# Designed miniproteins, single chains, continued (4): the designs that were tried, part 50

Each design is a single chain, and the fold is of that chain. pLDDT is the mean over its residues in the fold that is shown.

## One batch from the design tools (miniprotein)

Design m13819
Fold by ESMFold2-Fast:
Structure m13819 (fold): chain A 114 residues (1-114)
Amino acid sequence: METVTFTGSHAGLSATVTVERRADGVARVTVSVTAVSATGVTHTATAEAEVPSFEQAVAIARALAEAVAAGTFVPVQEFLATTPDPAAREAALAGLDAVLAARAAAVEADRAAR
């Protein structure tokens, strides 16, 4: 079983994206995103998707990790602009949703603490 992991962190947001090649040729992408609120509370969101291509799954994982590390979603937007495969697009969007959910949870926790 082949496994590749990418990590990116910026301004209290951290992502770990793991790609696993399965025996049937399908790749599993697992995204774990952690956001730390201004009050020091940690919020985690996870997403998991199957992609028919290990190469595309690695590209998704790299784009998500780079986006988090850079503090911008441009790498994910560029991936989506050049990728017509619906399964790869769905996996990339699920990973992006996890990033946004972790950030939103940290922001809401900061508002609720007032």
Scores: mean pLDDT 81

Design m13820
Fold by ESMFold2-Fast:
Structure m13820 (fold): chain A 97 residues (1-97)
Amino acid sequence: KIAELEEEARRHREEAVRYLRKAAEVSEDEEVRKKLLEAAETVETGSMEEALEKVTEAADLANKVEGAKITGYTSAALVHAGEALRLEREAAELRAA
């Protein structure tokens, strides 16, 4: 069960990174691209608590600057980041029990 939760969380991290990178690819604003790529790096290497905060900040900026053309990508990234955090927390609770 723990291994299954960790594997599912890993897949959600990978999907969040994929969507953040796609959002960056279609972004025309340099600061938006930078923030989206920084959020992707945090999802790959950091805690999901920090990563979800960075993804939320990057998505908010991107949605304001780039508009409707990236909201699909940023929404998908937020969903996957949130699921990764939920699953990692559940796995951590089971390990502590």
Scores: mean pLDDT 86

Design m13821
Fold by ESMFold2-Fast:
Structure m13821 (fold): chain A 60 residues (1-60)
Amino acid sequence: MAEELVKKGDELLKQGKIDEAVEYYRKAYEIDPKFALHYIRALAEAGKIDEANALAEKVL
């Protein structure tokens, strides 16, 4: 389930739909915290560096 959301996020990111990709990675992270790194990376790709760093500090 969560893995499917990550795959969709990857597809959207390849299409340049960065904000939509972030939403799918966020959903995957909310289902399973093991996807925290995927969500952090997506936030960084979206230019949300402060949000990415804040999440990394909490989960790493």
Scores: mean pLDDT 82

Design m13822
Fold by ESMFold2-Fast:
Structure m13822 (fold): chain A 64 residues (1-64)
Amino acid sequence: SMEELEKLKNLTPEQKARLERSQKAIDKGIELLEKAIEIYSDVNPEKAERYRKALEQLKKLKES
């Protein structure tokens, strides 16, 4: 998990680069969810609400 990688702060430079790539992937997921929320807010508010919950989970993963 991302939390386990964060706990290993004494990683090699190569491992740190891989961790950064994983964090960038999470950032992209956050961006896509934010766009989905904007799109569905007008046409399907319940679906937008589900995407907001997924967005919060991804943000917590990034903060781990």
Scores: mean pLDDT 75

Design m13823
Fold by ESMFold2-Fast:
Structure m13823 (fold): chain A 66 residues (1-66)
Amino acid sequence: SKAELAERYRKLAEEARKKAEELFKKAEEAEKAGAPKSEVRELYIKAVGYEMLSLAYEVEAELYEK
């Protein structure tokens, strides 16, 4: 059903958001530890990627809730 698809996409969005938060935390920890700027940048790019994925899943969930 549409409701079941909306719930599944919401869960996928939550998982992606948690992964983004984890990666942002790792980026902050790497920066504090004096890691190379390239390493911090890579973690940040991955985190942003998961934020975008989470947003895409939220949009899908909203479409199935209509």
Scores: mean pLDDT 87

Design m13824
Fold by ESMFold2-Fast:
Structure m13824 (fold): chain A 58 residues (1-58)
Amino acid sequence: SMEDLRLAFLELIRLTSTYPSGTTISREEAEKRLFERLAERVGRERAEQMLRILMNWE
């Protein structure tokens, strides 16, 4: 849903904002951390759905 997508995007922004300029993290690590943040807020099953939506856009 749009609310799920909005929440996923907000958590992604928060995740990227916590790293100093010039910090590089692996794509796998970033996806794992984003999933963990989403799962804490909406539960694991919905977090998986939200990540699939984001992955289809990228």
Scores: mean pLDDT 70

Design m13825
Fold by ESMFold2-Fast:
Structure m13825 (fold): chain A 58 residues (1-58)
Amino acid sequence: AEAEARALLEEARRAAEAGDVERARELIQKASTVATPATEPELRELEDLVLREYLRQA
């Protein structure tokens, strides 16, 4: 539920900030399956962060 989504989003954020885009995308996909309205803004913010990191590496 919400706590699970939040934990996945935190792991995804750490992966993205470390430059591990593939890991971050995998965690974001998992988080999106359990996302709630309370976690949706953070999910969207993290998707943007991962996209920027992906474009930087491309």
Scores: mean pLDDT 77

Design m13826
Fold by ESMFold2-Fast:
Structure m13826 (fold): chain A 63 residues (1-63)
Amino acid sequence: MVKYLARAVKDYTAKTPDELTLKKGELVEILESLSSEWVLAKSLETGEVGIVPGSVLMPLGEV
């Protein structure tokens, strides 16, 4: 299965239960693009799934 990876470019703290908390440099799998500003992602370090602003992620591409 093809994975779409991204890296957090800064720390992000979840503001709602649906959001994902990330540390700068953390790797995530992009599961779905939900809107122009939000993506559904899975942290590869914690296994948590949630939505984050696309602006905190730098796409690394398919692996």
Scores: mean pLDDT 78

Design m13827
Fold by ESMFold2-Fast:
Structure m13827 (fold): chain A 73 residues (1-73)
Amino acid sequence: MEYIEEGREYGEKAKEYSQVLSPEGQEQTNKVMDGIIKKMEESKSKEEQEKYLEGLKKTLESAEKAAQEVLEK
């Protein structure tokens, strides 16, 4: 349960960063984050939830980097 809440927080932050991207970039970020969160919610093992949480964190880092590059142009 705690991992799912953390995953949702990462998803919301990634979506915030994606707001500076193109509409296509926003849609892709939303699809990726929502997909991983759904898999976490369907996961029955703590180990699988940890793997998805790592995926969400990496996606958040990628979204942050992409937003930073847009803002620095």
Scores: mean pLDDT 76

Design m13828
Fold by ESMFold2-Fast:
Structure m13828 (fold): chain A 68 residues (1-68)
Amino acid sequence: KLEFAEKIVKEIEESNLSEEAKRLVKEGLVYFLRGDVEKALEYLDKAAEISEEKELVKKIKEEVEKLA
């Protein structure tokens, strides 16, 4: 789980996501690591709504759902 979160953080930092979208993804990952999958998905949905790279955020959400 931790290695997954670190990989996703690196991927979004290398992406064209806005600073706000990156923050929302990181908050979602923190909730995921705490075991709060419902809140994690809420933050990822918020990131997807404001993101220009909606496909990237959608893939992250799908991976979180698979690991939950």
Scores: mean pLDDT 79

Design m13829
Fold by ESMFold2-Fast:
Structure m13829 (fold): chain A 70 residues (1-70)
Amino acid sequence: SEEAEKYLEKGRELFEQGKLDAAVIYYGKAIQYDPNYAEAWRLLGEVYRALGKTASADELFAKARELDPE
């Protein structure tokens, strides 16, 4: 959980810098440490949408919604 949070924060920094491929890696690591981390799945979906991978992004958003429907 603590490691997942650190990777999520690093992923956010990279995404804000436009380093989309690096953001995918760090959000992916957050999910590896905490597979139920809805926010990590949602932010990974945002990066995939920014990359033009809309179908994959929709699946990631669905996963995030399933984990945290509120």
Scores: mean pLDDT 85

Design m13830
Fold by ESMFold2-Fast:
Structure m13830 (fold): chain A 97 residues (1-97)
Amino acid sequence: KKGEAITLNNLGNVYKSLGRLDEAIEAYNKALAIYHEIGDKRGEAIVLNNLGNVYKSLGRLEEAIGAYNQALAIYREIGDKNGEATVLNNLGNVYQS
């Protein structure tokens, strides 16, 4: 299951790089569901940050903020200061848009 979630997250990253943003969202949502099922909080936060980046690229700023805030809450819960800083920087970029 964790290997599948990693593969789906990587597939989402590939789709994002190709500009296939709807397929990226689908792959990320599948990865997110698996990480949630297995209780991998760090995996959930990584995917939520990636979803926020795709929503921002689509101009879907409300969904981007929602995804980033979910990632931020998880990074704060698990004490991941680097993840927290990354998400806060991404949120700052959305508010400048």
Scores: mean pLDDT 87

Design m13831
Fold by ESMFold2-Fast:
Structure m13831 (fold): chain A 55 residues (1-55)
Amino acid sequence: TEEITKKLLKYLKEKFPDIDPEKPEDLSHLSPEEKLALYEKLLEALDEFFEELEK
């Protein structure tokens, strides 16, 4: 639902305040290493968020 999307965006903003999750293309300036580290953190955050929803 749209409510899930809104909650996810708020969660990501709290976890990554220096990164705008609404503008992911703005990350194109990051190195491959930085992108990988960021994606791993994002995946972990997403996994936690969706695991809580599945509960």
Scores: mean pLDDT 68

Design m13832
Fold by ESMFold2-Fast:
Formats: C-alpha cells, structure tokens, sequence
Structure m13832 (fold): chain A 51 residues (1-51)
C-alpha cells in the first residue's frame, strides 16, 4: 500500500538521522496499514532496544 510504503520510508530516514522515536512511530503506522510489511534490520534493532 502506497501510504504504508511512504511511512516506512520516513521511518528509515528518521532512523538514519538518529531520530529513533520518529522512526518507531512511523514504522508502527506503516505496519497498521500493511501488517505483512517486512521490517528492515535497522528498524528491528530500534524496536528491540525499546522493548
């Protein structure tokens, strides 16, 4: 889904910028829209660090 893809891209960009809160928030929104979404390794690490 286009909106989920956009949010995933924003999450990855936020993660690269060091904004982990924004990265996690955007990823969770993307997953709500597309639950089959593949989680990138960088976001996996961010989510694991938060619990």
Amino acid sequence: MEEAERLLKEAIEALKAGDFDRAVENYLRAQQLDPDLVLPEELQKALAARG
Scores: mean pLDDT 74

Design m13833
Fold by ESMFold2-Fast:
Structure m13833 (fold): chain A 59 residues (1-59)
Amino acid sequence: MEEEVGSFDPSAKVKAITLPSGDIILETTYADGKKELTRITFDKETGEIVSIKGEAVKP
């Protein structure tokens, strides 16, 4: 992949977690300790992305 938009906080860490349902959760941890969860839901028949939802988690 080309790094065309790579201007974001380099101390932010992104972790991908696959749930038993087949959904993927992206957990972003920022340098200040804040966490952001983004859930990606796939259509089980086509494998296409159906929904992307972001939620900020307060420690």
Scores: mean pLDDT 67

Design m13834
Fold by ESMFold2-Fast:
Structure m13834 (fold): chain A 71 residues (1-71)
Amino acid sequence: AEELARKGEELFKQGRLEEAARLYKKALELDPTHKRAQAGLLRVAGALSEQGRHDLAAEAALPAVEARKAA
C-alpha cells in the first residue's frame, strides 16, 4: 500500500492525474486506513475538478471519503 501511494504521488507531480488516481485507489483497496493514499486521492480529485473533469474528480474522491468513514 505505501509503495503504491508513493508511486501515485510521483505521478501526481508529473501531472499524470488519472494514473496517480489509479495507484492511490489500489493503495486504498489494500489498506483503507492509508492516510497518504486518502490525502493523495483527494488532491488528485481537486486537480481534476479544476481542469473541469468533474466525473473523474468524483470517481477519485469517493474511495477516499469512504476510507475516512471506515477509519
Scores: mean pLDDT 73

Design m13835
Fold by ESMFold2-Fast:
Structure m13835 (fold): chain A 71 residues (1-71)
Amino acid sequence: MAEELFKEAEGAVKAAEIAREAGDERMAQHYLELARRAGEEAAKLYEEQGNYEKAKEIRDRIEKLIEEAER
């Protein structure tokens, strides 16, 4: 479900932040990649359902969270 993939993307961003606090940059990058992938899959599922507004909202939110985590 698209909602599950969105939750997975949010969780992956949080995991990346925790990994960086622990000094594990490699794991942080792995989690950010998972977040991008899950977020994009969620957005595509909403597009398949014809819900383009929701797809854009999901992409924008995940991109912003990843950008903040990469700082």
Scores: mean pLDDT 81

Design m13836
Fold by ESMFold2-Fast:
Structure m13836 (fold): chain A 64 residues (1-64)
Amino acid sequence: MKRILVVGAPTEELAEELAKRGKEITGADLAIPLPGATTEEALKKARELAEELGGEAGVAGIEG
């Protein structure tokens, strides 16, 4: 079963950096950056991916 991490951040660069680091820290199989996404949008995407890929999804985000 695949472990998927979805990362929301205010910028593309920050989302990509956090996705990379989050993958290393959590051991997730796939990390997906969502620049400009809210926590709710990231949660929705994580649920969709978990259902489609038959895996577990986690969400991380930056609070300002």
Scores: mean pLDDT 71

Design m13837
Fold by ESMFold2-Fast:
Structure m13837 (fold): chain A 67 residues (1-67)
Amino acid sequence: LLAKAKELLEQALKAVEAGDFRTASLLLSQAGVAYLQWGRKNGELDAARKLIEEARKRFEEAVRKAL
């Protein structure tokens, strides 16, 4: 789950670089779900929420840089 979440985030960032913001948003959402599932399964929900917040910040910076 954690590795899958990170992979989905990486794919979302690549989609931003390609200008495919629709696919990037979907991949970011999927990454968020994967982080949350990992946090629930491992009792690390607070850590998962921090990772989701960091992922969103990285995504927003990538979008700003791409525009």
Scores: mean pLDDT 81

Design m13838
Fold by ESMFold2-Fast:
Structure m13838 (fold): chain A 70 residues (1-70)
Amino acid sequence: AAELLAKGEELLKKADEYEQKSREWEELGEEYRKLGHERAAETAFSMAEGYRMNSRRLREEGERLKKEAE
């Protein structure tokens, strides 16, 4: 159905956005580490992990919905 295809595409786009945010948080974490801000670095890496996990979940769900649409 067109609805499932549209939802799948939306989730895949959101997965790409979350993956980008994960990379940004990883870069920020590395910057904090270089400055000696260990706690801030740990928080940034934790945020990156969360975004990466959500990106993977959204990608799997989006692909599943697209497969079910046809």
Scores: mean pLDDT 85

Design m13839
Fold by ESMFold2-Fast:
Order: C-alpha cells, then structure tokens, then sequence
Structure m13839 (fold): chain A 60 residues (1-60)
C-alpha cells in the first residue's frame, strides 16, 4: 500500500501512536502494518502515525 492516499472520514487522534485526520487530508503511506493498519505521514501536519486502511482512498 505505499503511495499517496486521501482520508475519507474524520478521525480524531485517540492515542500517541495513531494519526488523526479529516476528510480530504492527503497521507503518504510508508508501510503496511498487521491488523488492517498502515504507517502514514500527514502532508497537512507532517506527523506520522498509524491509520486504519478502511479510511484511505488511493490517489493516482
């Protein structure tokens, strides 16, 4: 899943290891993590964290 993705739902940051985002935020996926998560970097904030894959849509 490496590449550029767009968030499809609002998710608040619930823990130090997780990334919060809003619909339309662009995220660079760095690695896929077991359990349906990815490690991603927010292009809006520059922060890195875990994101559930179900909220991401790939950008071409």
Amino acid sequence: MKGLYRATAPVPQLSEEELGFRPGDLLEVLEEVPGGYVLARSLTTGREGLVPKVYLERVE
Scores: mean pLDDT 78

Design m13840
Fold by ESMFold2-Fast:
Structure m13840 (fold): chain A 60 residues (1-60)
Amino acid sequence: SITLTATLSDVRRLTAAVLRLIGEFPEAEISVSGDTITVTLPDDPELAERARKLLEEYAK
């Protein structure tokens, strides 16, 4: 598995990122602790790169 973590201090951005991850990455296991999102994906580097780019979009 591939695990990604991102810290999003803005609750609106965090919520939007989680909703997009649920919709666009049905294979992902998503957990939230405070302002930190953890995304666990299958061993698919392309899928992981797409998820990372989504998280980076909301971190800006």
Scores: mean pLDDT 83

Design m13841
Fold by ESMFold2-Fast:
Structure m13841 (fold): chain A 69 residues (1-69)
Amino acid sequence: SDMERLRQQLLTDADRLERSLEGAERDMRRKVEEAERESPEKGEEVRREYEEKIDTLRSGAESLRRQAE
């Protein structure tokens, strides 16, 4: 049915966003460590840059999961 297909698509999209979230969190940790070698302020700047992206990915994945329920 079309509803089953839609549910599967939402779960697939949520899974993709969750993988992107994990990748973004890993990349943030690595880049923060590199930036902190120069100064704590640079580490904070990198963390700030990733906060919006991480929040967007997290919210998107949660929204799609809820729609698939």
Scores: mean pLDDT 85

Design m13842
Fold by ESMFold2-Fast:
Structure m13842 (fold): chain A 62 residues (1-62)
Amino acid sequence: SAAAEAAARAAGEAGVAAARAGDEKQLLTYQNQMVRAYLDGAEAAAREHGARMHAAAREAGL
């Protein structure tokens, strides 16, 4: 759904920011929101934005 795709994008943006700030707790929260967006049918968007979050986490050493 459009709402689930928007949720995946928002979680991705917030998760990248959390990773760059070194906020592991916030990053985990947005990773869980991304999983929820995937389960709600936004699979492609969740994979795309989730991959960006994971890349930012690796770069931050999280």
Scores: mean pLDDT 87

Design m13843
Fold by ESMFold2-Fast:
Structure m13843 (fold): chain A 81 residues (1-81)
Amino acid sequence: AVADILRGVELYIEAHRGLITGEMSEEEARALVEEARRLAEAGLAAASPEERAAALERIAELEARARAELGPLVEARLAAE
């Protein structure tokens, strides 16, 4: 289902946000990534070609939003290290 694919992508982004900000442990991030993968795989397996196309369009929007949000945070973290 599209909803499961999108939720998986959201959890994947959340895990990376937590790692970048240092507010999430590697263990917590790993658990979220595994849950994200599980949801995405289940959603993709159940999705029609039309649902997959719709999901890819929404994923592109989520990735663009995440990049705009997390890009400055990654830069700040790298500058601080």
Scores: mean pLDDT 77

Design m13844
Fold by ESMFold2-Fast:
Structure m13844 (fold): chain A 68 residues (1-68)
Amino acid sequence: GLELKLIALTLQLLGNPNFTVSLNSDGTIIITSSLSHAEAEELAQNLKTSYPDFDVSVDGNTIIISPK
């Protein structure tokens, strides 16, 4: 289900040393990176393609992933 997909995504992101990952109680994942805003938007577009069941948005250098 969606919960298992969220757990799998979180575990993949935690393996990347360039990201700080936070999981909120509502199932939202917040990724903070040292990337520029443009690079964060490119990463977000790739995440949208890989995880179409999730909403992905960018706020500055922060990427926010939430269930649809």
Scores: mean pLDDT 71

Design m13845
Fold by ESMFold2-Fast:
Structure m13845 (fold): chain A 73 residues (1-73)
Amino acid sequence: SAAREELARIRASPEYRPEVVAELEALLRRAEELTEEEIEEAIKKGRELAESGVVDEEAARLAFAAYLARKER
């Protein structure tokens, strides 16, 4: 899967701290448990925040994880 390939690349990189990898894994698992409707809402909210020039890191990461989870369906 594209999401797992990206996570594996991050995990293999010495630049990423183990706690950052763990947070990304947790977000991806949360996104994989979302309904299709919730995934679409998360992506939409992430886009709206980006377009407004205000980025909440948690919302942006969740939107990214939701986008990747959608690719696995």
Scores: mean pLDDT 68

Design m13846
Fold by ESMFold2-Fast:
Structure m13846 (fold): chain A 63 residues (1-63)
Amino acid sequence: SMEMEELKSKLSEAAKPAADLAIEGKLEEAQRLAVRLVIEGKLSAEEAKILGEIHKLVEEQKK
């Protein structure tokens, strides 16, 4: 999805692996990595919002 790739492009290099897991449909693994990145101080509130939008787009594709 071009929309998901555009959202991913706005993320830091540290956050991009979480987006990749979500795009691959590995939503539980993506969420666990996002939580770890927040704890490590590597994920901003804006980046968490972007990851949430990618998650929503992946869920919509399953419908």
Scores: mean pLDDT 82

Design m13847
Fold by ESMFold2-Fast:
Structure m13847 (fold): chain A 68 residues (1-68)
Amino acid sequence: SEEALEAFNNGISYFKAKKYEEAIEAFNKAIQLDPKSDVAILARLGLVDAYEVLGRLDEAEKVRKKVA
């Protein structure tokens, strides 16, 4: 959906700004809006990257298993 894509793009913008907690919230919103879409797959990859940067490795691994 367009709203899911907007949430994903907001997540990318936050990530580039090093606002990783806000990026996580935006990526989660994209997944909730359209959980079976290609956008949701990309948002889950963004979540993995954000969690890894924050050192939240257990959460990153949990999300990674849902992308596969």
Scores: mean pLDDT 86

Design m13848
Fold by ESMFold2-Fast:
Structure m13848 (fold): chain A 60 residues (1-60)
Amino acid sequence: SAAEIEELKERAERLGVLAVLLGRPDLLAMAQEAIRLADTDPERARELLEEVERRLAEVR
């Protein structure tokens, strides 16, 4: 649904900001790719965001 796609984009934008703050340009790139894919492949966008969240959660 359109609401689900917008939620994915908002989540990607929030994770992208966090990636910048933590100096992770690799994770920023993944979040930006998720925004690109959200309209055409929301399943892949969600998988990318789950990976970004996983990697950010493992920061010590």
Scores: mean pLDDT 84

Design m13849
Fold by ESMFold2-Fast:
Structure m13849 (fold): chain A 93 residues (1-93)
Amino acid sequence: GVEEEIKEKEKEIIELIEKGDYDKALELVEELLKKYKDSELATEAVERIIDHAIELGKLDLALEIARILLELSHDVARAIGLLLRVIGDRLDA
């Protein structure tokens, strides 16, 4: 189902981030959001990916993922909230 496909993509993206393949990770984030446009499950998966990037100290990657979410998501307020969180973490370093 859709939930299983989204979780599989989330796992692939996280594995790419851990391997340092950021370009491929960003490509898959964009594909996920385009394929499952307006899906709460896809937005939640991308939020978890952003959190993982922050935990790894990859703040520039987290900002780029949040930017893609802002451009492709209908939940602009949620995407802005995530951007502010990443900026806050970067300023508190």
Scores: mean pLDDT 78

Design m13850
Fold by ESMFold2-Fast:
Structure m13850 (fold): chain A 119 residues (1-119)
Amino acid sequence: MLAEVEAALRRALEEGADGLLVRELDPELARELGERFGARLGEAGITAVFLGDAEAARAGAEAARAQGAPALAVDDSTGAAAIAQADAVVARLRELGVRELVGAGSGAANVAAAARAAA
């Protein structure tokens, strides 16, 4: 996972993306990712979007915000939860100026593509 987030962050910087989408189901690893990458994301002006179950997504987003990154948490534990939040997440990403997303983690690339298309 760490190597995937590092590669996705590099791609986001190279492609001028406004957001990084991270899918992680382990709350402890999600927190570690937020702590490790949050400062770099904040400095780059990249919004962190954490996908997972409610606990993992919240842990990652809170850790990233503590490091200075704008961050959102999305419960995608069943896919249906993510769909139910889709309009609110898209509206919030638009408020934050996020138009282009790069994904890291299982399934994140498809959600990033959908969010990009909606923005």
Scores: mean pLDDT 74

Design m13852
Fold by ESMFold2-Fast:
Structure m13852 (fold): chain A 60 residues (1-60)
Amino acid sequence: GPSEEEKERLYQRLVEKTAELNGMSLEAAEKALENARDRSYEFLQRLLGLVDRGLAQQRA
C-alpha cells in the first residue's frame, strides 16, 4: 500500500490544485480540505482526479 509520505505528498498536491481551481489561498484550501486529510489514499486520489478534471474544463 502507499506510504504515509506518499499520502502526504498526494494531500499537498490536492491542496495546491484545489486552491488553483477555486482561486483561493493555500491556507484557505487546506482549511477546506482539513476533514479529507484523514481519508484513505484512494479517496484522496479520486478527489484529486475530480479537481484535475475541473481545471482541465476551466482551461478548455
Scores: mean pLDDT 82

Design m13853
Fold by ESMFold2-Fast:
Structure m13853 (fold): chain A 67 residues (1-67)
Amino acid sequence: AKVKVSIVVKNPADVAKAISLIEMGDGEIVLANDTYIEAELPASTNLADLEAVLKSFGIEVVEFKQV
């Protein structure tokens, strides 16, 4: 089972770093562009913890939601 999430970052330069962190947590990138990332995560993923990890690495998250 998987959950699909959409993430908007403020700085386009942080997208590659965000993708790396998502993939490190067994996420699969579905779509990425300038500031938008869409990913599939294991259903066991704690979404709040993932958002906290992104923020702890200096990524300014504008939006994080399950789709």
Scores: mean pLDDT 85

Design m13854
Fold by ESMFold2-Fast:
Structure m13854 (fold): chain A 58 residues (1-58)
Amino acid sequence: SMEEIERLGEELVRAAAEGRLDEAARLGKQLRSMETPENRELIEKYEREAVRAHILAS
C-alpha cells in the first residue's frame, strides 16, 4: 500500500541521516521490490531524500 511505502520511505531517510547505511540499503531494496507504476515516483522521492539527508549529515 501507499501507506507502507511512506512508512518504509521515512525509515529509509532516517537510517541514511543517522549513518546506518546497511539498514538504509536493506530498506531501499525492500522499497524497490514493492515498486509499481503508481508508487514509483514516491519511492524515487524517498531515495533522493535519503541521499540528501546522508550528504547533509556527513
Scores: mean pLDDT 86

Design m13855
Fold by ESMFold2-Fast:
Structure m13855 (fold): chain A 55 residues (1-55)
Amino acid sequence: SPVDELQRQRDLIVGHLDGEIDRARAAGDDQTAAALEQQKADTLAYYDQQIQQAQ
């Protein structure tokens, strides 16, 4: 279904971003970590809206 595909895309992107956030934090790069967390929040908001519209 369109919803299942959007959920898979969201999970893939968010998983990648979580890995990058963890790497930035381990390196002490708080600015990069904050930027990636904002990108994650924007990605989640975008896909939540698309999923609601696809139902």
Scores: mean pLDDT 89

Design m13856
Fold by ESMFold2-Fast:
Structure m13856 (fold): chain A 59 residues (1-59)
Amino acid sequence: SLKAQLEAMVATLQADHERARRRGEAGRLLISGQEEAKKNPDTAEEILRRAREEAERLL
């Protein structure tokens, strides 16, 4: 059913948000990197790349 599919997607998003929080620095680095990238377009790609690599390495 469509309702079950939507609920599954919402649950996945919520779990992802909680995961970022649980990981603490790891999840925060990824999210903060996204925000800082918006403020620094020149270093945006580098910031996102580093945050992603560090987060993936920890996971």
Scores: mean pLDDT 77

Design m13857
Fold by ESMFold2-Fast:
Structure m13857 (fold): chain A 55 residues (1-55)
Amino acid sequence: MLSAEEAFAEANRVSREARENGWSKEELKARLREIAERSSDPVTRALLLAQVRAL
């Protein structure tokens, strides 16, 4: 399980990787959902899922 800091750090790295490698929005959304599911903090999970919905 990821701490809030680890979850946001991983989400930022994944978003950067997605831009550099031309990932589809669907691939990026899937990876961000995986990070949210691994997050131990419910508030962090909700924020990451909100980010996915905004994409």
Scores: mean pLDDT 80

